Designed miniproteins, single chains, continued (5). Designs and how they scored, part 91

Each design is a single chain, and the fold is of that chain. pLDDT is the mean over its residues in the fold that is shown.

## One batch from the design tools (miniprotein)

Design m19164
Fold by ESMFold2-Fast:
Order: structure tokens, then C-alpha cells, then sequence
Structure m19164 (fold): chain A 81 residues (1-81)
């Protein structure tokens, strides 16, 4: 399973790629992230997984700075520990 720091890196990479590549389907990005969370972070509750997906969706749609997205994701992952 991924550590919290490894999961953060993967999630931030997906957000960065989605923001830099407008050809990427956001729904496919979110589906990929959901599958990753279920496979590598099964200890997360469904509520926590949905909150992470919501943050990622808002980050792409509202073009949030990567540092703010990282802070939000980190807090959710820390609450799961």
C-alpha cells in the first residue's frame, strides 16, 4: 500500500497533469484517482475518498494553486491516520 506521502505525490501529479493538459477528461482523471485510492489506501473511509475526489475536482475546475491543493489533501490524509 502507498504511504501518505506517496499517495500525496500521486494525487498531486494527477492534479498537475489535469491542469496542464486540457485534453484530459476530468471524469476519467477522477475515476483513475478513485481506483488508486481503493487499491492502495483501502483504510480510507468512503467519506474521506469522496472528500479527496471533491478537492481534486475543485482544484482542476477552479484552477487552484497546487500548494493549496497539497495542503487540503495532506489534511484529509492526516485525519485518516
Amino acid sequence: MLSQEEALIVLMTEVQEAKENPELDLEEVLAKVRAMLEKHMPHLSEEQKEELLRVIKEAVEKNLPLQEVRDRVTKILEEAA
Scores: mean pLDDT 77

Design m19165
Fold by ESMFold2-Fast:
Structure m19165 (fold): chain A 56 residues (1-56)
Amino acid sequence: SMEEIRQRARELGQEAQDSQTLTGEERQRVNQRLAERATRGRRLAPDADPWTQLAL
């Protein structure tokens, strides 16, 4: 169990590192999708996210 926990921690750290090595376009694409999801979550906020209007 201790070794399994250590290995999972390594895998999570490696995934974060691998994300940093993605090409600029792929990284921007992923960030764009995350931004869209965050924007939709804030659509009901008092201030409308400008990204919501850009997504339309």
Scores: mean pLDDT 55

Design m19166
Fold by ESMFold2-Fast:
Structure m19166 (fold): chain A 86 residues (1-86)
Amino acid sequence: MEKKKFEELIKAVEEILKAIKKNNKFQDVADSLLSHTDSLDEKSAKIVKELAELIRKGSSAEEIAEVIKKDKELEDLVLTIYEEIK
């Protein structure tokens, strides 16, 4: 992945985590994730689970982005959520 694109992915993850904490919108974020899962099939459900585990672990935005960049579907999902939350 190109450095600039990875920096944008880190920023997207930071904004999602910030929205969750600042606005107490855990339910809104979960609903957004579930709606995308319904359209993307069984693979998306696995992706959402992996993302949730990283968030629960308290991983940094950089650590989360490092995992996300290895999976194109997860990357696309995170960027889509970022666009909706922004």
Scores: mean pLDDT 66

Design m19167
Fold by ESMFold2-Fast:
Structure m19167 (fold): chain A 84 residues (1-84)
Amino acid sequence: SAALAARPDYDPAFEEKNREKLLKLQKEMDEARKNISEEKLKKILEEQRAELAANPPRSLEEWLAYVEALVERLKKAAEEEKKK
């Protein structure tokens, strides 16, 4: 939410509409990070940084899609490590 509120295109109505989804994404991201090795996390974040530099999100919808994609990548990595 802090990152969302800092965007120049921030809209309170967008945050309200997506409030539950944003809270769920934040919780899933925080939990996934705790269950990923430092090496895998570093690799994912480095790839994500490169993608952001090449194609930064241009709208609130693109930013949300970007966050969802990142959370899914982290969840998959965490699930694989959590099984072992």
Scores: mean pLDDT 75

Design m19168
Fold by ESMFold2-Fast:
Structure m19168 (fold): chain A 92 residues (1-92)
Amino acid sequence: MEKELAELREELERKNEEALAEAERAAENIEDREVAERALEALRRLGRLHTEALLAKAAGDEERAAALEEEYRRLAEENREVLERLAEASEA
């Protein structure tokens, strides 16, 4: 279990790094640099919360997973507008 959790963390962190690299490239299409920086920081934080939530679920810590999922939802809603701008930029 601990070895499997370590392998899962490594996989999730790699996927987060790939997603961030693509997002950084997309952010080049955002003229407002403050919006771009806020979107990238929000994406980094959301990626970390997502990783920790999945690891908590895999470990059977449902209470921690639920708390992290709620924090993820709150952070996503607080940054919805800048994340939408980043998503639009990725289609440009």
Scores: mean pLDDT 83

Design m19169
Fold by ESMFold2-Fast:
Structure m19169 (fold): chain A 73 residues (1-73)
Amino acid sequence: MSALEQGKKYARLAAEYAERGDGAAAIEYAGLAHQYFKKAGNEEGAKYAREAGDYMLQGDREKAIEYARKAAE
């Protein structure tokens, strides 16, 4: 699996766990997505994954889901 595909996989998992209310798992997967998107050279995906994690840390679950989904595109 490519670094880009791994980034998208982890972004999808971040959105899924955020939707389930598992903020800790959502933050972990958003961080993994960010790392893999940086490795792939996908700066937009990396930015969205980072924003998803940051919003979840702030308790903004709706925005965390939105940005995780954007990263997974």
Scores: mean pLDDT 88

Design m19170
Fold by ESMFold2-Fast:
Order: structure tokens, then C-alpha cells, then sequence
Structure m19170 (fold): chain A 100 residues (1-100)
């Protein structure tokens, strides 16, 4: 992931593209983890979700659109909470930024 300073220099479109990329990677890792559980896949998924949260927070701040509390306060410590986080992130990106 780029540094926060580099992310702050990104356009809204670039931040949306980065969020979509991280979301797709996290969803693929969640599917892989559900099919074949491993501690390594779980840690990779947590890292992707944490990076996605940072990008979503910067995108929200840059556009003055409030980030859902479900994203801000989401636990990343269980498969169920990670699934809920990713679902909320997808829905928010679709609704607020027209991501399909």
C-alpha cells in the first residue's frame, strides 16, 4: 500500500480504483480462506481489510461523504466480521461512488 502521504496526493478516481482493487483482493482471500482455512491466509485477509479501511477513510475525508460506522468500528478479528466489513465497503462504494 502507498504511504498515507502518497494516498493523500491521489485523486478521488485513483482512491476509488485502489479501494476497488483492495476489495477484490480481500474478497478473493476470504473465499480462499473459507475453502481452505489457514492462519497465513487469515493474516493476509486482515492486512488487506486494514489497508482497505485506510483508503476508504481517506476517500470519505476527501469527498466529505461520511464513512459508515460499520466500517469505522468493524472488528477484523473473525471471518464473520471480515465478511460484514467487505459487504459494507462494497455497498458504500457502489452507492456513493457508482462502483459496479
Amino acid sequence: LPSVKELLQMSVDELVAKAVELLAQAEAQLAALQADPSPERFQELKTLASQLRVVLALLAAKTNIPLPKAIVAASLDTIASLQAFLDTARDWLAREYGVT
Scores: mean pLDDT 85

Design m19171
Fold by ESMFold2-Fast:
Structure m19171 (fold): chain A 60 residues (1-60)
Amino acid sequence: MSAEELAKRFKEAHEKNDGELATKTGHEAVEAGFSVEQVSEGGVYAGEGDLEKAIEALKK
């Protein structure tokens, strides 16, 4: 899973108000090797609609 794909999925989950999709996406990200901190920061930025910052947070 790429940082860009992950950020896009979090943004879609937020736009749909789909907490289940957001939770599943977070689980898949941690399984793919992203840290909980990176996923948390990326999810916040993606939820704010800032895809560029979300991707940058996930690349840390």
Scores: mean pLDDT 80

Design m19172
Fold by ESMFold2-Fast:
Structure m19172 (fold): chain A 97 residues (1-97)
Amino acid sequence: KEKEIRKKIKDYLEGKISAKDLSQEEVDFAIELIKESERSEKDVEILELVKKESNELAALALKLLLQGYPPEEILEELRKAGLSEETLKKIEEIFEK
C-alpha cells in the first residue's frame, strides 16, 4: 500500500498522472511527508486549508509548492483552477506572515 501511494505521488509530480487520479489518502500521505521534512510550516498550513475545500486543488498546491513556484504564481494557478476567493485570501495571509 505505501509503495503504491509513493509511486502515485511520484508519477503525479513527474506529470504522468493528473491531480484527479490522487485520492484524499494519497494527498494526506504527501502532506505528512512534508511535515516530517525541513519544509516550512506555512506550506503545511496552506495544504491543509486547500484540502478542506478540494483534494484535487490540494494536490495542485502540493506540486506548485514542491516545485518552488513563487506565492503570486501559486495563488494565480489555484484561482484559475477554481479555488474560492475566501480560501485564496487566507492563503495570501499565510504567505504574508
Scores: mean pLDDT 79

Design m19173
Fold by ESMFold2-Fast:
Formats: C-alpha cells, structure tokens, sequence
Structure m19173 (fold): chain A 68 residues (1-68)
C-alpha cells in the first residue's frame, strides 16, 4: 500500500539521518545504504504508482541527508 511504502521510507530516512548526526556513517555511506535498501524494495513492488512514490521519497530523503 502507499501508506506502507511511505512508512518504510520514513523509517529508512530517519535511521540514515540519525547515523550521520551520530557520526556513525558519512553522508555518502548513508545515501549508498538508503539507495541499496530502496532498490531492494523496488524489486518487490509490482505497482508502478508505488514504485514512483518510493523513487520520489528516496530523492527527498537523499536531499535531506545532503543538507545535513
């Protein structure tokens, strides 16, 4: 569902940002991990609308991490 994709992306983005803020990972490492995890999610999504939403949410999360 759209809600499930949004919730999963929010959690992944929050973990990535937390890792960068804590100094556990670099921005590049966080973006790479987020990209890998979202690519795995995309491989399991058959609905093109859900795939489009996930790509948009990933782009926004990457932008937020870069702005940290």
Amino acid sequence: SLAAVRRAMERLAAEAEAGVRAGRVSKDQAIAALTTLTDMMLSGIRDPELAALLRELRARAVARIRAL
Scores: mean pLDDT 85

Design m19174
Fold by ESMFold2-Fast:
Structure m19174 (fold): chain A 93 residues (1-93)
Amino acid sequence: KEEKIQKLLEAGVSEEEAERIVKYIDDGKTDEIVRLAQRYVDEGKFEAVEVIREMVREKAREYAKQGDVVNAVRYLATEVEIDILLEKKKEEE
């Protein structure tokens, strides 16, 4: 968790928001993660979005290793939604 918070701080995320992101990922609040990623894309904080995407992917892998297919797929779908947000913004700019 400390390593994940540090990566978010290096990407320009505030400490308070970094802690919130980690909590959303751990608690399975995927809708909140997507909304926050959209806000960062709109703010031009692409590095923060990439860190969030990596964290979501890592959580999906953890669930897959545990045999939790439902949660693994849910987090993978969240990663895809974040990728779509990044690509749409690049197309607009």
Scores: mean pLDDT 81

Design m19175
Fold by ESMFold2-Fast:
Structure m19175 (fold): chain A 71 residues (1-71)
Amino acid sequence: MEGKAAALWYEAMKSSEEERQELGEQAAKLSEDAALKGLRELQEMVAAGASDEELEAFAEEAKKRAEEAEK
């Protein structure tokens, strides 16, 4: 779930602004099941026009948590 939501956010970042908004909503639904607070903040940051660096930092946090869940 978490990795899938992060992948959707990555896809949204490189898409058009309109498609990015819709993909963000899809990722939010997945993050509800995954209970990832960082992903919720990522959604708000994308909507607020956060920098690529900030989005990458939050994506890295989500990736680490997904890896820990795999262990």
Scores: mean pLDDT 61

Design m19176
Fold by ESMFold2-Fast:
Structure m19176 (fold): chain A 77 residues (1-77)
Amino acid sequence: SRALSRVEQILQLLLEHQRTLTRTELCEKLGVSKTTLNQALNVLDNLLDVPPGSALKKLQEDKNVFEEASCKLVKLR
């Protein structure tokens, strides 16, 4: 799905930039609107079973959460 492909792109960019990218930087690097980014981040919120809007901060701060997201994404393909 497009949403899963966008999630994979977000995780790849976070990996390449040591999980330091902000929402604005992710929008710029992906070439997407804030709305499109928020839709993909909502998929990550659901995938990680975290409160809405929490996934990006957790992915930035915790390597184990990042590894969990990557593992769960592979299982959905």
Scores: mean pLDDT 83

Design m19177
Fold by ESMFold2-Fast:
Structure m19177 (fold): chain A 68 residues (1-68)
Amino acid sequence: SIEESAKLMIKTMEILFEEMKTASEAQQQQIKKQMQMLVDVMRRIMPQLSKKMQEEVQKEIERFQKLL
C-alpha cells in the first residue's frame, strides 16, 4: 500500500540520517542526494496519505531541510 511505502521511506530516511553522522564529506554529498530523491517522492505521494502519515512525512522533510 502507499501507507506502507511511506513508512519504508521514513525508515530509510532515519538510516540515512544515522549514516550522515559518520560519513566523509564526499559520502555526505551522496547521502544528501539520496535523501533529496526520497523527499521528492514523499512530497508527490503525500496527498494520498492519512493525516497521521502526512505529519510523519512532513517531520522527515523538515529534518532534511535543516541539513541544507
Scores: mean pLDDT 88

Design m19178
Fold by ESMFold2-Fast:
Structure m19178 (fold): chain A 68 residues (1-68)
Amino acid sequence: SENEERIDREGMRAVMALLDALDAGRISEAEFQAGVAEIRAIMDEALRNKWSAEEARRRIAELLARML
């Protein structure tokens, strides 16, 4: 569905933001791995529970705010 595609894109953007932070030396490799795992968990929960892309975006934004 379009909503599931939007959730996937939000997750991909978040992983890219973490990768950019890793490449810039702002986070460690361990923090990157932990962040990717949390993004995956948020995406899986969003898809399983039929969350809106907006809700998934909010949860991912909270994670990125804590890490970056």
Scores: mean pLDDT 86

Design m19179
Fold by ESMFold2-Fast:
Structure m19179 (fold): chain A 100 residues (1-100)
Amino acid sequence: SNLDKFIEILEEETKKALEEAKKKNLPEEVLEMLREMHKRTIEELKKNPDASIEEMLKILSESFREMLERAKETMDEETFKEFEQIVKRMMHNILSKVES
């Protein structure tokens, strides 16, 4: 299903993001925020199992935006910039893989 494919792509990109954060020795709060973002996005996708790819991308974008806003409020500026760069790369990679 489209949902299963989307979840597999999201799982792989989240794994890559976590490994990047670990290699850069980023604070544990970045790893926890990435895990929370993954969990929330999966939960929202599962609420809409018959969604089109375009609808799933909208759900992803909204979930990621909400987590970026939360991170901006809770993280210091330098940590937030690192988190934002990782999340933007994740979004780009997911879009590329979904459309291929």
Scores: mean pLDDT 87

Design m19180
Fold by ESMFold2-Fast:
Structure m19180 (fold): chain A 75 residues (1-75)
Amino acid sequence: HMTLEQAKEALKLGKEYMEKGDIETAVELFKYAVEQLEKIDPDSPLLKEAYRNLSEAYEKLGKVDEAQKWREKAE
């Protein structure tokens, strides 16, 4: 019941919420994508993208420690 397609859709939707300024919703969507991709395909380029987007979202919320943690995972 968990699919790569759902993770991809969460990533895309999270980016849309970032553009609209609803950063907290974007964080939830990116966290969902990360958890899905870590279980489905831990070597996926989509997972690194999810880490980067989650880091950027936390940075916009002023949560610099969380942002740094996820940025390190994207490298």
Scores: mean pLDDT 84

Design m19181
Fold by ESMFold2-Fast:
Structure m19181 (fold): chain A 93 residues (1-93)
Amino acid sequence: SVEESIENFAKIAGEEAAEEVRKLHEELLKKGKDTEENRKMSLTLAFAIVFDEDLEKLLEELKKAKEELEKEGDEDLVNIIEKAIEIVEEKKK
């Protein structure tokens, strides 16, 4: 579960990092319906944003993923990834 993943992570990386992941996950999930697929994607992206050392590479990967999802017509996942792109671009400033 999302909560168990975040709690386990807090034990290893500390409460501050776990809280940042939780906040990003909630912000990303707001862009789509509360489905298992959207929860998994939002959580995966939140971890990547907090812990990826190469934000430029992450941004390129997110832009490619957005193009693929747009072709599939998954509007919720497109909106979630689009928000992740905005967050990564702000974090790079």
Scores: mean pLDDT 80

Design m19182
Fold by ESMFold2-Fast:
Structure m19182 (fold): chain A 73 residues (1-73)
Amino acid sequence: MEGREAAVAAVEETLERYGAQLSPEQLAILREFLEKLKAARSEEEVRAIVEAMAEELRALQRALGEIARAEEA
């Protein structure tokens, strides 16, 4: 499944690039998301996982944006 593989790669890249700068709680959320994506067997399951974790993922996206902006400054 192309969508699942792309999502897994994106999360793994984020963990590699920003893992050391993330809190233990933020790391736990990303790792949980990664494991759920790896276990997903259909695009419907991937969508359900994203929807279930949407609030946590939005908070992480905001935090990652702030980290990236600080690196550019």
Scores: mean pLDDT 77

Design m19183
Fold by ESMFold2-Fast:
Structure m19183 (fold): chain A 99 residues (1-99)
Amino acid sequence: RKEKILELAKKIYEKYKERIDEIFQNGGLTVEEVRELIEEAKKEFPNVKDSDIYEALAIAIEAHREGISFEEALERLQKETPQAIKDFFEKLVKKYKEL
């Protein structure tokens, strides 16, 4: 599972690196950018669980934000509760539903 999530995070980052960089240059993640990244990742990896996609995206985002390796980002996120990752994306999705 750990290797699969790291591989997924690297693939997502490689495909969306420019968009992720642009998002952070413009003041961080918005609901729309997160929704688009999740939808594209789900479309490319339809057999991957939503929770694994959220975790992989969180790893890629955290690695980019902190300037650390994907492996270090995963270790940090594994010390966080899975709920913290879910709450991050749920907060953004909730804002989307209010629009």
Scores: mean pLDDT 65

Design m19184
Fold by ESMFold2-Fast:
Structure m19184 (fold): chain A 78 residues (1-78)
Amino acid sequence: MFVDLLDEKIKKILLALYDSGGRATVDELAEKTGFSKEEVEKAVDRLVNAGLVRREGDVYSLTELGKKIAELLKKKEA
């Protein structure tokens, strides 16, 4: 299977979290990205396993590493 750890979907979700002040629900991420809730849930699970996102009940927040990666992605897109 393809091992692209920085899939475009993952990148967009990291940027959406960053633009939301570093935290959001699955519903908020789906609304901001245009992805389905199922696609968002799959992507945030990968981000939690990678140490880029932390789960706080129903809210997901960026770790320090996640914030740094999101900042780099945002600068590259600008």
Scores: mean pLDDT 76

Design m19185
Fold by ESMFold2-Fast:
Formats: structure tokens, C-alpha cells, sequence
Structure m19185 (fold): chain A 88 residues (1-88)
């Protein structure tokens, strides 16, 4: 993945995360880290969506996260950058 792709995904994820309540941001980070058990530096967008729904995130917000990752992969660097931008 290129730095340009990581920045584009980080920007899209930050936009998708803006309407999230701050109480979810820590749980979302924990869910991402739990899914990346092999430390590959990415998770499936579908798997993250399922985890978000399990912690009580509304479906439209979970769907926005998937839409931010059209490749089907959410990269750890992009995701952590997005969380930092929204105040997590």
C-alpha cells in the first residue's frame, strides 16, 4: 500500500468517525487491535464492521467505515491516524 493510499483512507476514516460518540472511540481501537492478532497491520473492513455492531455502534456508522475502505482492508496506520484526528 502507498503513502497516498494510507492518507486517503485515513482522511475517509476520520470523516466516517466524526459522528461517533467519544465513548466508542476507545472500544473501536481495542476491537481493531483484537482483530489484528497476527500483527499484519490491517484488518478486514467486514470484520471490523461486525465488531462495531457488536459494541453497539449504529449500523449507518458501521457502514460508513466499510465505505471508507473500498479495497476491503483497513490499514492500522490509516486507522490510528484517523482516530488521532477525531480526538481519540
Amino acid sequence: VSDEELEQQAAALAEALKPFDKKYLGKIQDAFLALDTDNQGYVSAAALRTALLAIGVPQPLADAIVAAAPSGKIYKKAFLTALERVGA
Scores: mean pLDDT 79

Design m19186
Fold by ESMFold2-Fast:
Structure m19186 (fold): chain A 78 residues (1-78)
Amino acid sequence: MDPVVRRVAIAELTAAGLSEAEAAAVLDRVPAEEIGPLLREAYEALKRGDWERVREIAERLGVSVETAVRLARAYAAR
């Protein structure tokens, strides 16, 4: 991963309520470029009540369902 892209992604994730360690752990699992699309999909799934899809995205990111919901809502508030 590009070091500048990684740094920006960590800053975005921490602004959304993750610790730096949690943000780094997400980026060890998922390329920074995929995070925005995944959070958009999680938010759309949440609006539809598609909790199975929210769970799948949480597993992909390596976070709890509660954290994935928080991130998706923070993404939508932009």
Scores: mean pLDDT 79

Design m19187
Fold by ESMFold2-Fast:
Structure m19187 (fold): chain A 56 residues (1-56)
Amino acid sequence: MDAEILALVREFLERHSLDELIAVGKEVGADLGSDEEILALPEEKKRLLVELIRRR
C-alpha cells in the first residue's frame, strides 16, 4: 500500500494543483506536505486519502 499511495499522490499532483491536495489533506485531518507525513498516517486515514484521490 505505501508505494501505491505515494504513486497515487504523485499522479494526483500531475493532474491537479497542490492546493487541491492540501484541501484533501484538511478533509482527512492530516498534513500531506511530505512522503514521510503521508506514510505516517493511520491506516484508516490512508484509506480515506486513497478514496478521496480516486474520486477525483
Scores: mean pLDDT 74

Design m19188
Fold by ESMFold2-Fast:
Structure m19188 (fold): chain A 116 residues (1-116)
Amino acid sequence: MADFVKDRVNFLIEKLKELIEQARKALEAGDLDAVRFYLENIRDILEEISRIIKEYPDALTKEQLEKIKQVLNEVRDVARRALEMARKAGDKYLEELAQRTIDVADETLKLVDEAL
């Protein structure tokens, strides 16, 4: 069970890194639809990581928690940039999505810091 949780988290971290890179490219291109798509997936992965940390706080290694913390800082950067883009474009859905992504990242970061 602990090995399954560790493998799942490693998969989620790698998927999150991929989505962050794609979101950065979409932001640079000004592609609001692509930014929305990647940010929705980032949010969903963060919510899953948050649930795993809450349910299995002792199952994750210190190395995994440190990697999550690093990736959360990158998510916060991308989401803040998306929020600014959404506000300038008048995209209320993306504005709300970006704010929720920041909020989930901040909550997950608190859980990671408490588990470390």
Scores: mean pLDDT 87

Design m19189
Fold by ESMFold2-Fast:
Structure m19189 (fold): chain A 72 residues (1-72)
Amino acid sequence: SAALAAFLQRRLGLSPEDAAILAERLVAAPPEERVTLLENALGLHLSPELAARLRAARDAAQILAVLEEHLS
């Protein structure tokens, strides 16, 4: 997702290419792996509420919505 990649680029200071790769990995990953990927990228543990919502997200738009609500 271009929108998710743009958010990750801004939030984490990644290159466009690295942001696109991370966005694709977050969308494709199983729920628990998705939480671990984001925690590693941020360098912190997510709140239980944010982690649960991230696990429940089904697509890039839902992942982006969760991140915008909790990290912006």
Scores: mean pLDDT 83

Design m19190
Fold by ESMFold2-Fast:
Structure m19190 (fold): chain A 99 residues (1-99)
Amino acid sequence: RAALEAELREERAALEREIALLEKRKAQSTDPALQAALAEQIALYRRELEAYDAALAGDYERAAALLDEVIAWYSEQNGADAPGVRRLQALRDRVRALG
């Protein structure tokens, strides 16, 4: 539990930095299609943050459900065997085992 919480806090901080960079890129863009694509990516990352927040709060059912949503989107965009998808699946399984 403590090790997972430490990992989640570090991943959360990294994801918040990524969201900030995407928000800045969106604000600097004049291309509506790029702005829309960046907005979708930001929304997905915010859903992943919600999953981490739920897990850190001990709401493992909600965390697993949110991770399933994020996994489905990443699988659609990058393929089911992508390293990011496997990482999220492993995290979901760890979270589900706690609930």
Scores: mean pLDDT 81

Design m19191
Fold by ESMFold2-Fast:
Structure m19191 (fold): chain A 100 residues (1-100)
Amino acid sequence: SSAAQKMIALAEEEAAKLTYEEAVELLKSKDPEDVQKGAAAIAGFALKEGKFDEYFEEAKKEKLAFAAAAILQLKIILDPDVYSEEEIKALEEEILALAS
């Protein structure tokens, strides 16, 4: 989809501009645009390093719900068959629990 292509481009762009520490600070912002940039950057680092599972587990551990969501979405966009519908639902529920 066009939204999927935009997400890949945003993840790559923000990962090129930000450090991991800067991306985490943006996730703590009250501005939804800053939160989106931080989440996109972390998903972009996962893509660049080929470490989606490692970055996802770190995001869960640090309770970075928006980063975990961005990582999951980007992984599914790149490989639509990586998870079943039931597995996606379970992972989405884990991410929602991080936000509480």
Scores: mean pLDDT 87

Design m19192
Fold by ESMFold2-Fast:
Structure m19192 (fold): chain A 57 residues (1-57)
Amino acid sequence: MSDEQLSQANRLVNQAIDAFQAGDYQRGRQLVQQAGDILGLSPEQTQRLYQSVLDTA
């Protein structure tokens, strides 16, 4: 995986945290899904990422 892909995924995760804190759960979920897709995560792994991001927010 490239440094650019990791940087993009990290930016999306940070935006998802902001979205969840603002109460925009739909936007937060979309951003986590995009980060998971960039990272090449399975649906199961993406769901775990979602939970981790939500717990951080």
Scores: mean pLDDT 83

Design m19193
Fold by ESMFold2-Fast:
Structure m19193 (fold): chain A 64 residues (1-64)
Amino acid sequence: SSKRLQEEQELMEKYRKEFRERGSKIIEDAVTYMEALGEALSEPTIGEMARLGALRANERIAAA
């Protein structure tokens, strides 16, 4: 029925929003950790690679 389809669409939209929000936060926390690790190890490439990975990951999250 159209009501059931609407409820399923609302639930899917809620899950997509939650996925994007949680995914973005996980990526942000991971970048922060990797940047701190790069500073501690004096390896500037660690933070740079983390930022590049985050850009790609966030594009995938946004596309989901």
Scores: mean pLDDT 81

Design m19194
Fold by ESMFold2-Fast:
Structure m19194 (fold): chain A 82 residues (1-82)
Amino acid sequence: MSLAELVKAANEALKKLLENPSEENAEEFARYAAKVAQYLHDTYGLSYDGILNGIEQGLLESGLSEELAKRVVEKVRELLGV
């Protein structure tokens, strides 16, 4: 999957999560976010901490609660093994 396809999938998953903040939607978003994070780390040498901080800020700016944003970032961290 290309970066553009991964970003599109992540944005679609985020829309679902904003409409229905379910565990299933959080896991779907986290899977695509983890793939985007892996790509950014491998291609541009960005740190996982920097990427995860960016994801958390983006979720908060999108209107997710602090609790849900932290839970999603934790899922992404688990998927990345960090």
Scores: mean pLDDT 86

Design m19195
Fold by ESMFold2-Fast:
Structure m19195 (fold): chain A 77 residues (1-77)
Amino acid sequence: MPAALEPPRELGERIGRELAATLSPEEAGEIGGRAGRELAEQRMLDHNATPESIESAGEAGERVGGAAAAAVAAALQ
């Protein structure tokens, strides 16, 4: 699949890095997960995907973005 999870991961890493000084890794993970989900869902919508594909991509984006944000925030604290 063309780079569908790369942008959510990079977004999560950026969020974790920016929020490490102000939020816990758990909080950064929640924010990164939500942002990753929204980005993945928007990308699928831009490709006229089915609702099931949008939901699946959103779940994957949330997981990848959240994990990246939490891991980066934890590493910086």
Scores: mean pLDDT 79

Design m19196
Fold by ESMFold2-Fast:
Structure m19196 (fold): chain A 64 residues (1-64)
Amino acid sequence: MTYFPTEEARQRAEENRKLVKELDELYKKLKDAGITNEEIQKIARESPSVEAFKKKMKEKLEEL
């Protein structure tokens, strides 16, 4: 039995997990391409949102 008001909280958690997984995959692709952790962190800091961060990481991959 779940202790949460379950339906909305569970769906939010699943959406967050999907988002984290997508970011993790992009991160791994950038690292595999030789991009440093510091460079990826800089992109994260320059990005005002998680969606912008994903977009910038994809753009970085396209430029490689």
Scores: mean pLDDT 74

Design m19197
Fold by ESMFold2-Fast:
Structure m19197 (fold): chain A 87 residues (1-87)
Amino acid sequence: SLEAEVAALRAQQRALAAASKNDPQAVLDLARRVADLQDKLFEQWLANDPSLTDAQKAALLAQRRAFLDAQLAQLEALVQQILAQEK
């Protein structure tokens, strides 16, 4: 299931953060993969909610995606700053 995949990636993210404190790129790549799976879970959850209109589903999905894009952009900028300082 997607929930099991997200749980497995979160466990990998915790292990990676502990083992690779000096590999910011690996942390960013894992964060992107986790975000993609969480986006798919949210889209599936919205699609299965009969109380929401199609317009409401589209608006909520767009809002969440904009938020995730902003978070990933911020993380990417931080990783680029770290890599520029260490090389």
Scores: mean pLDDT 75

Design m19198
Fold by ESMFold2-Fast:
Structure m19198 (fold): chain A 74 residues (1-74)
Amino acid sequence: MSTLERAEQAFAELAAQEKFSAAEKAVAREGFRLVEEGHSLAEVLARLDALARQRKIAHGHRAMLRVLAAELLR
């Protein structure tokens, strides 16, 4: 499986367990897009943090999105 396919599967499982909102799912999709486009970890994390603040995403969910983005860029 591709890294993106694994990430989408892991995110779907996490989103089901943690009851992610539509806004949180949209932020995760933006992160996956940036990884696929070859952006650096620093750029991806900065964009995810900015979007999470703009959309008022809970701190715990923001932390999970950052961990997922970091794993995608390994």
Scores: mean pLDDT 70

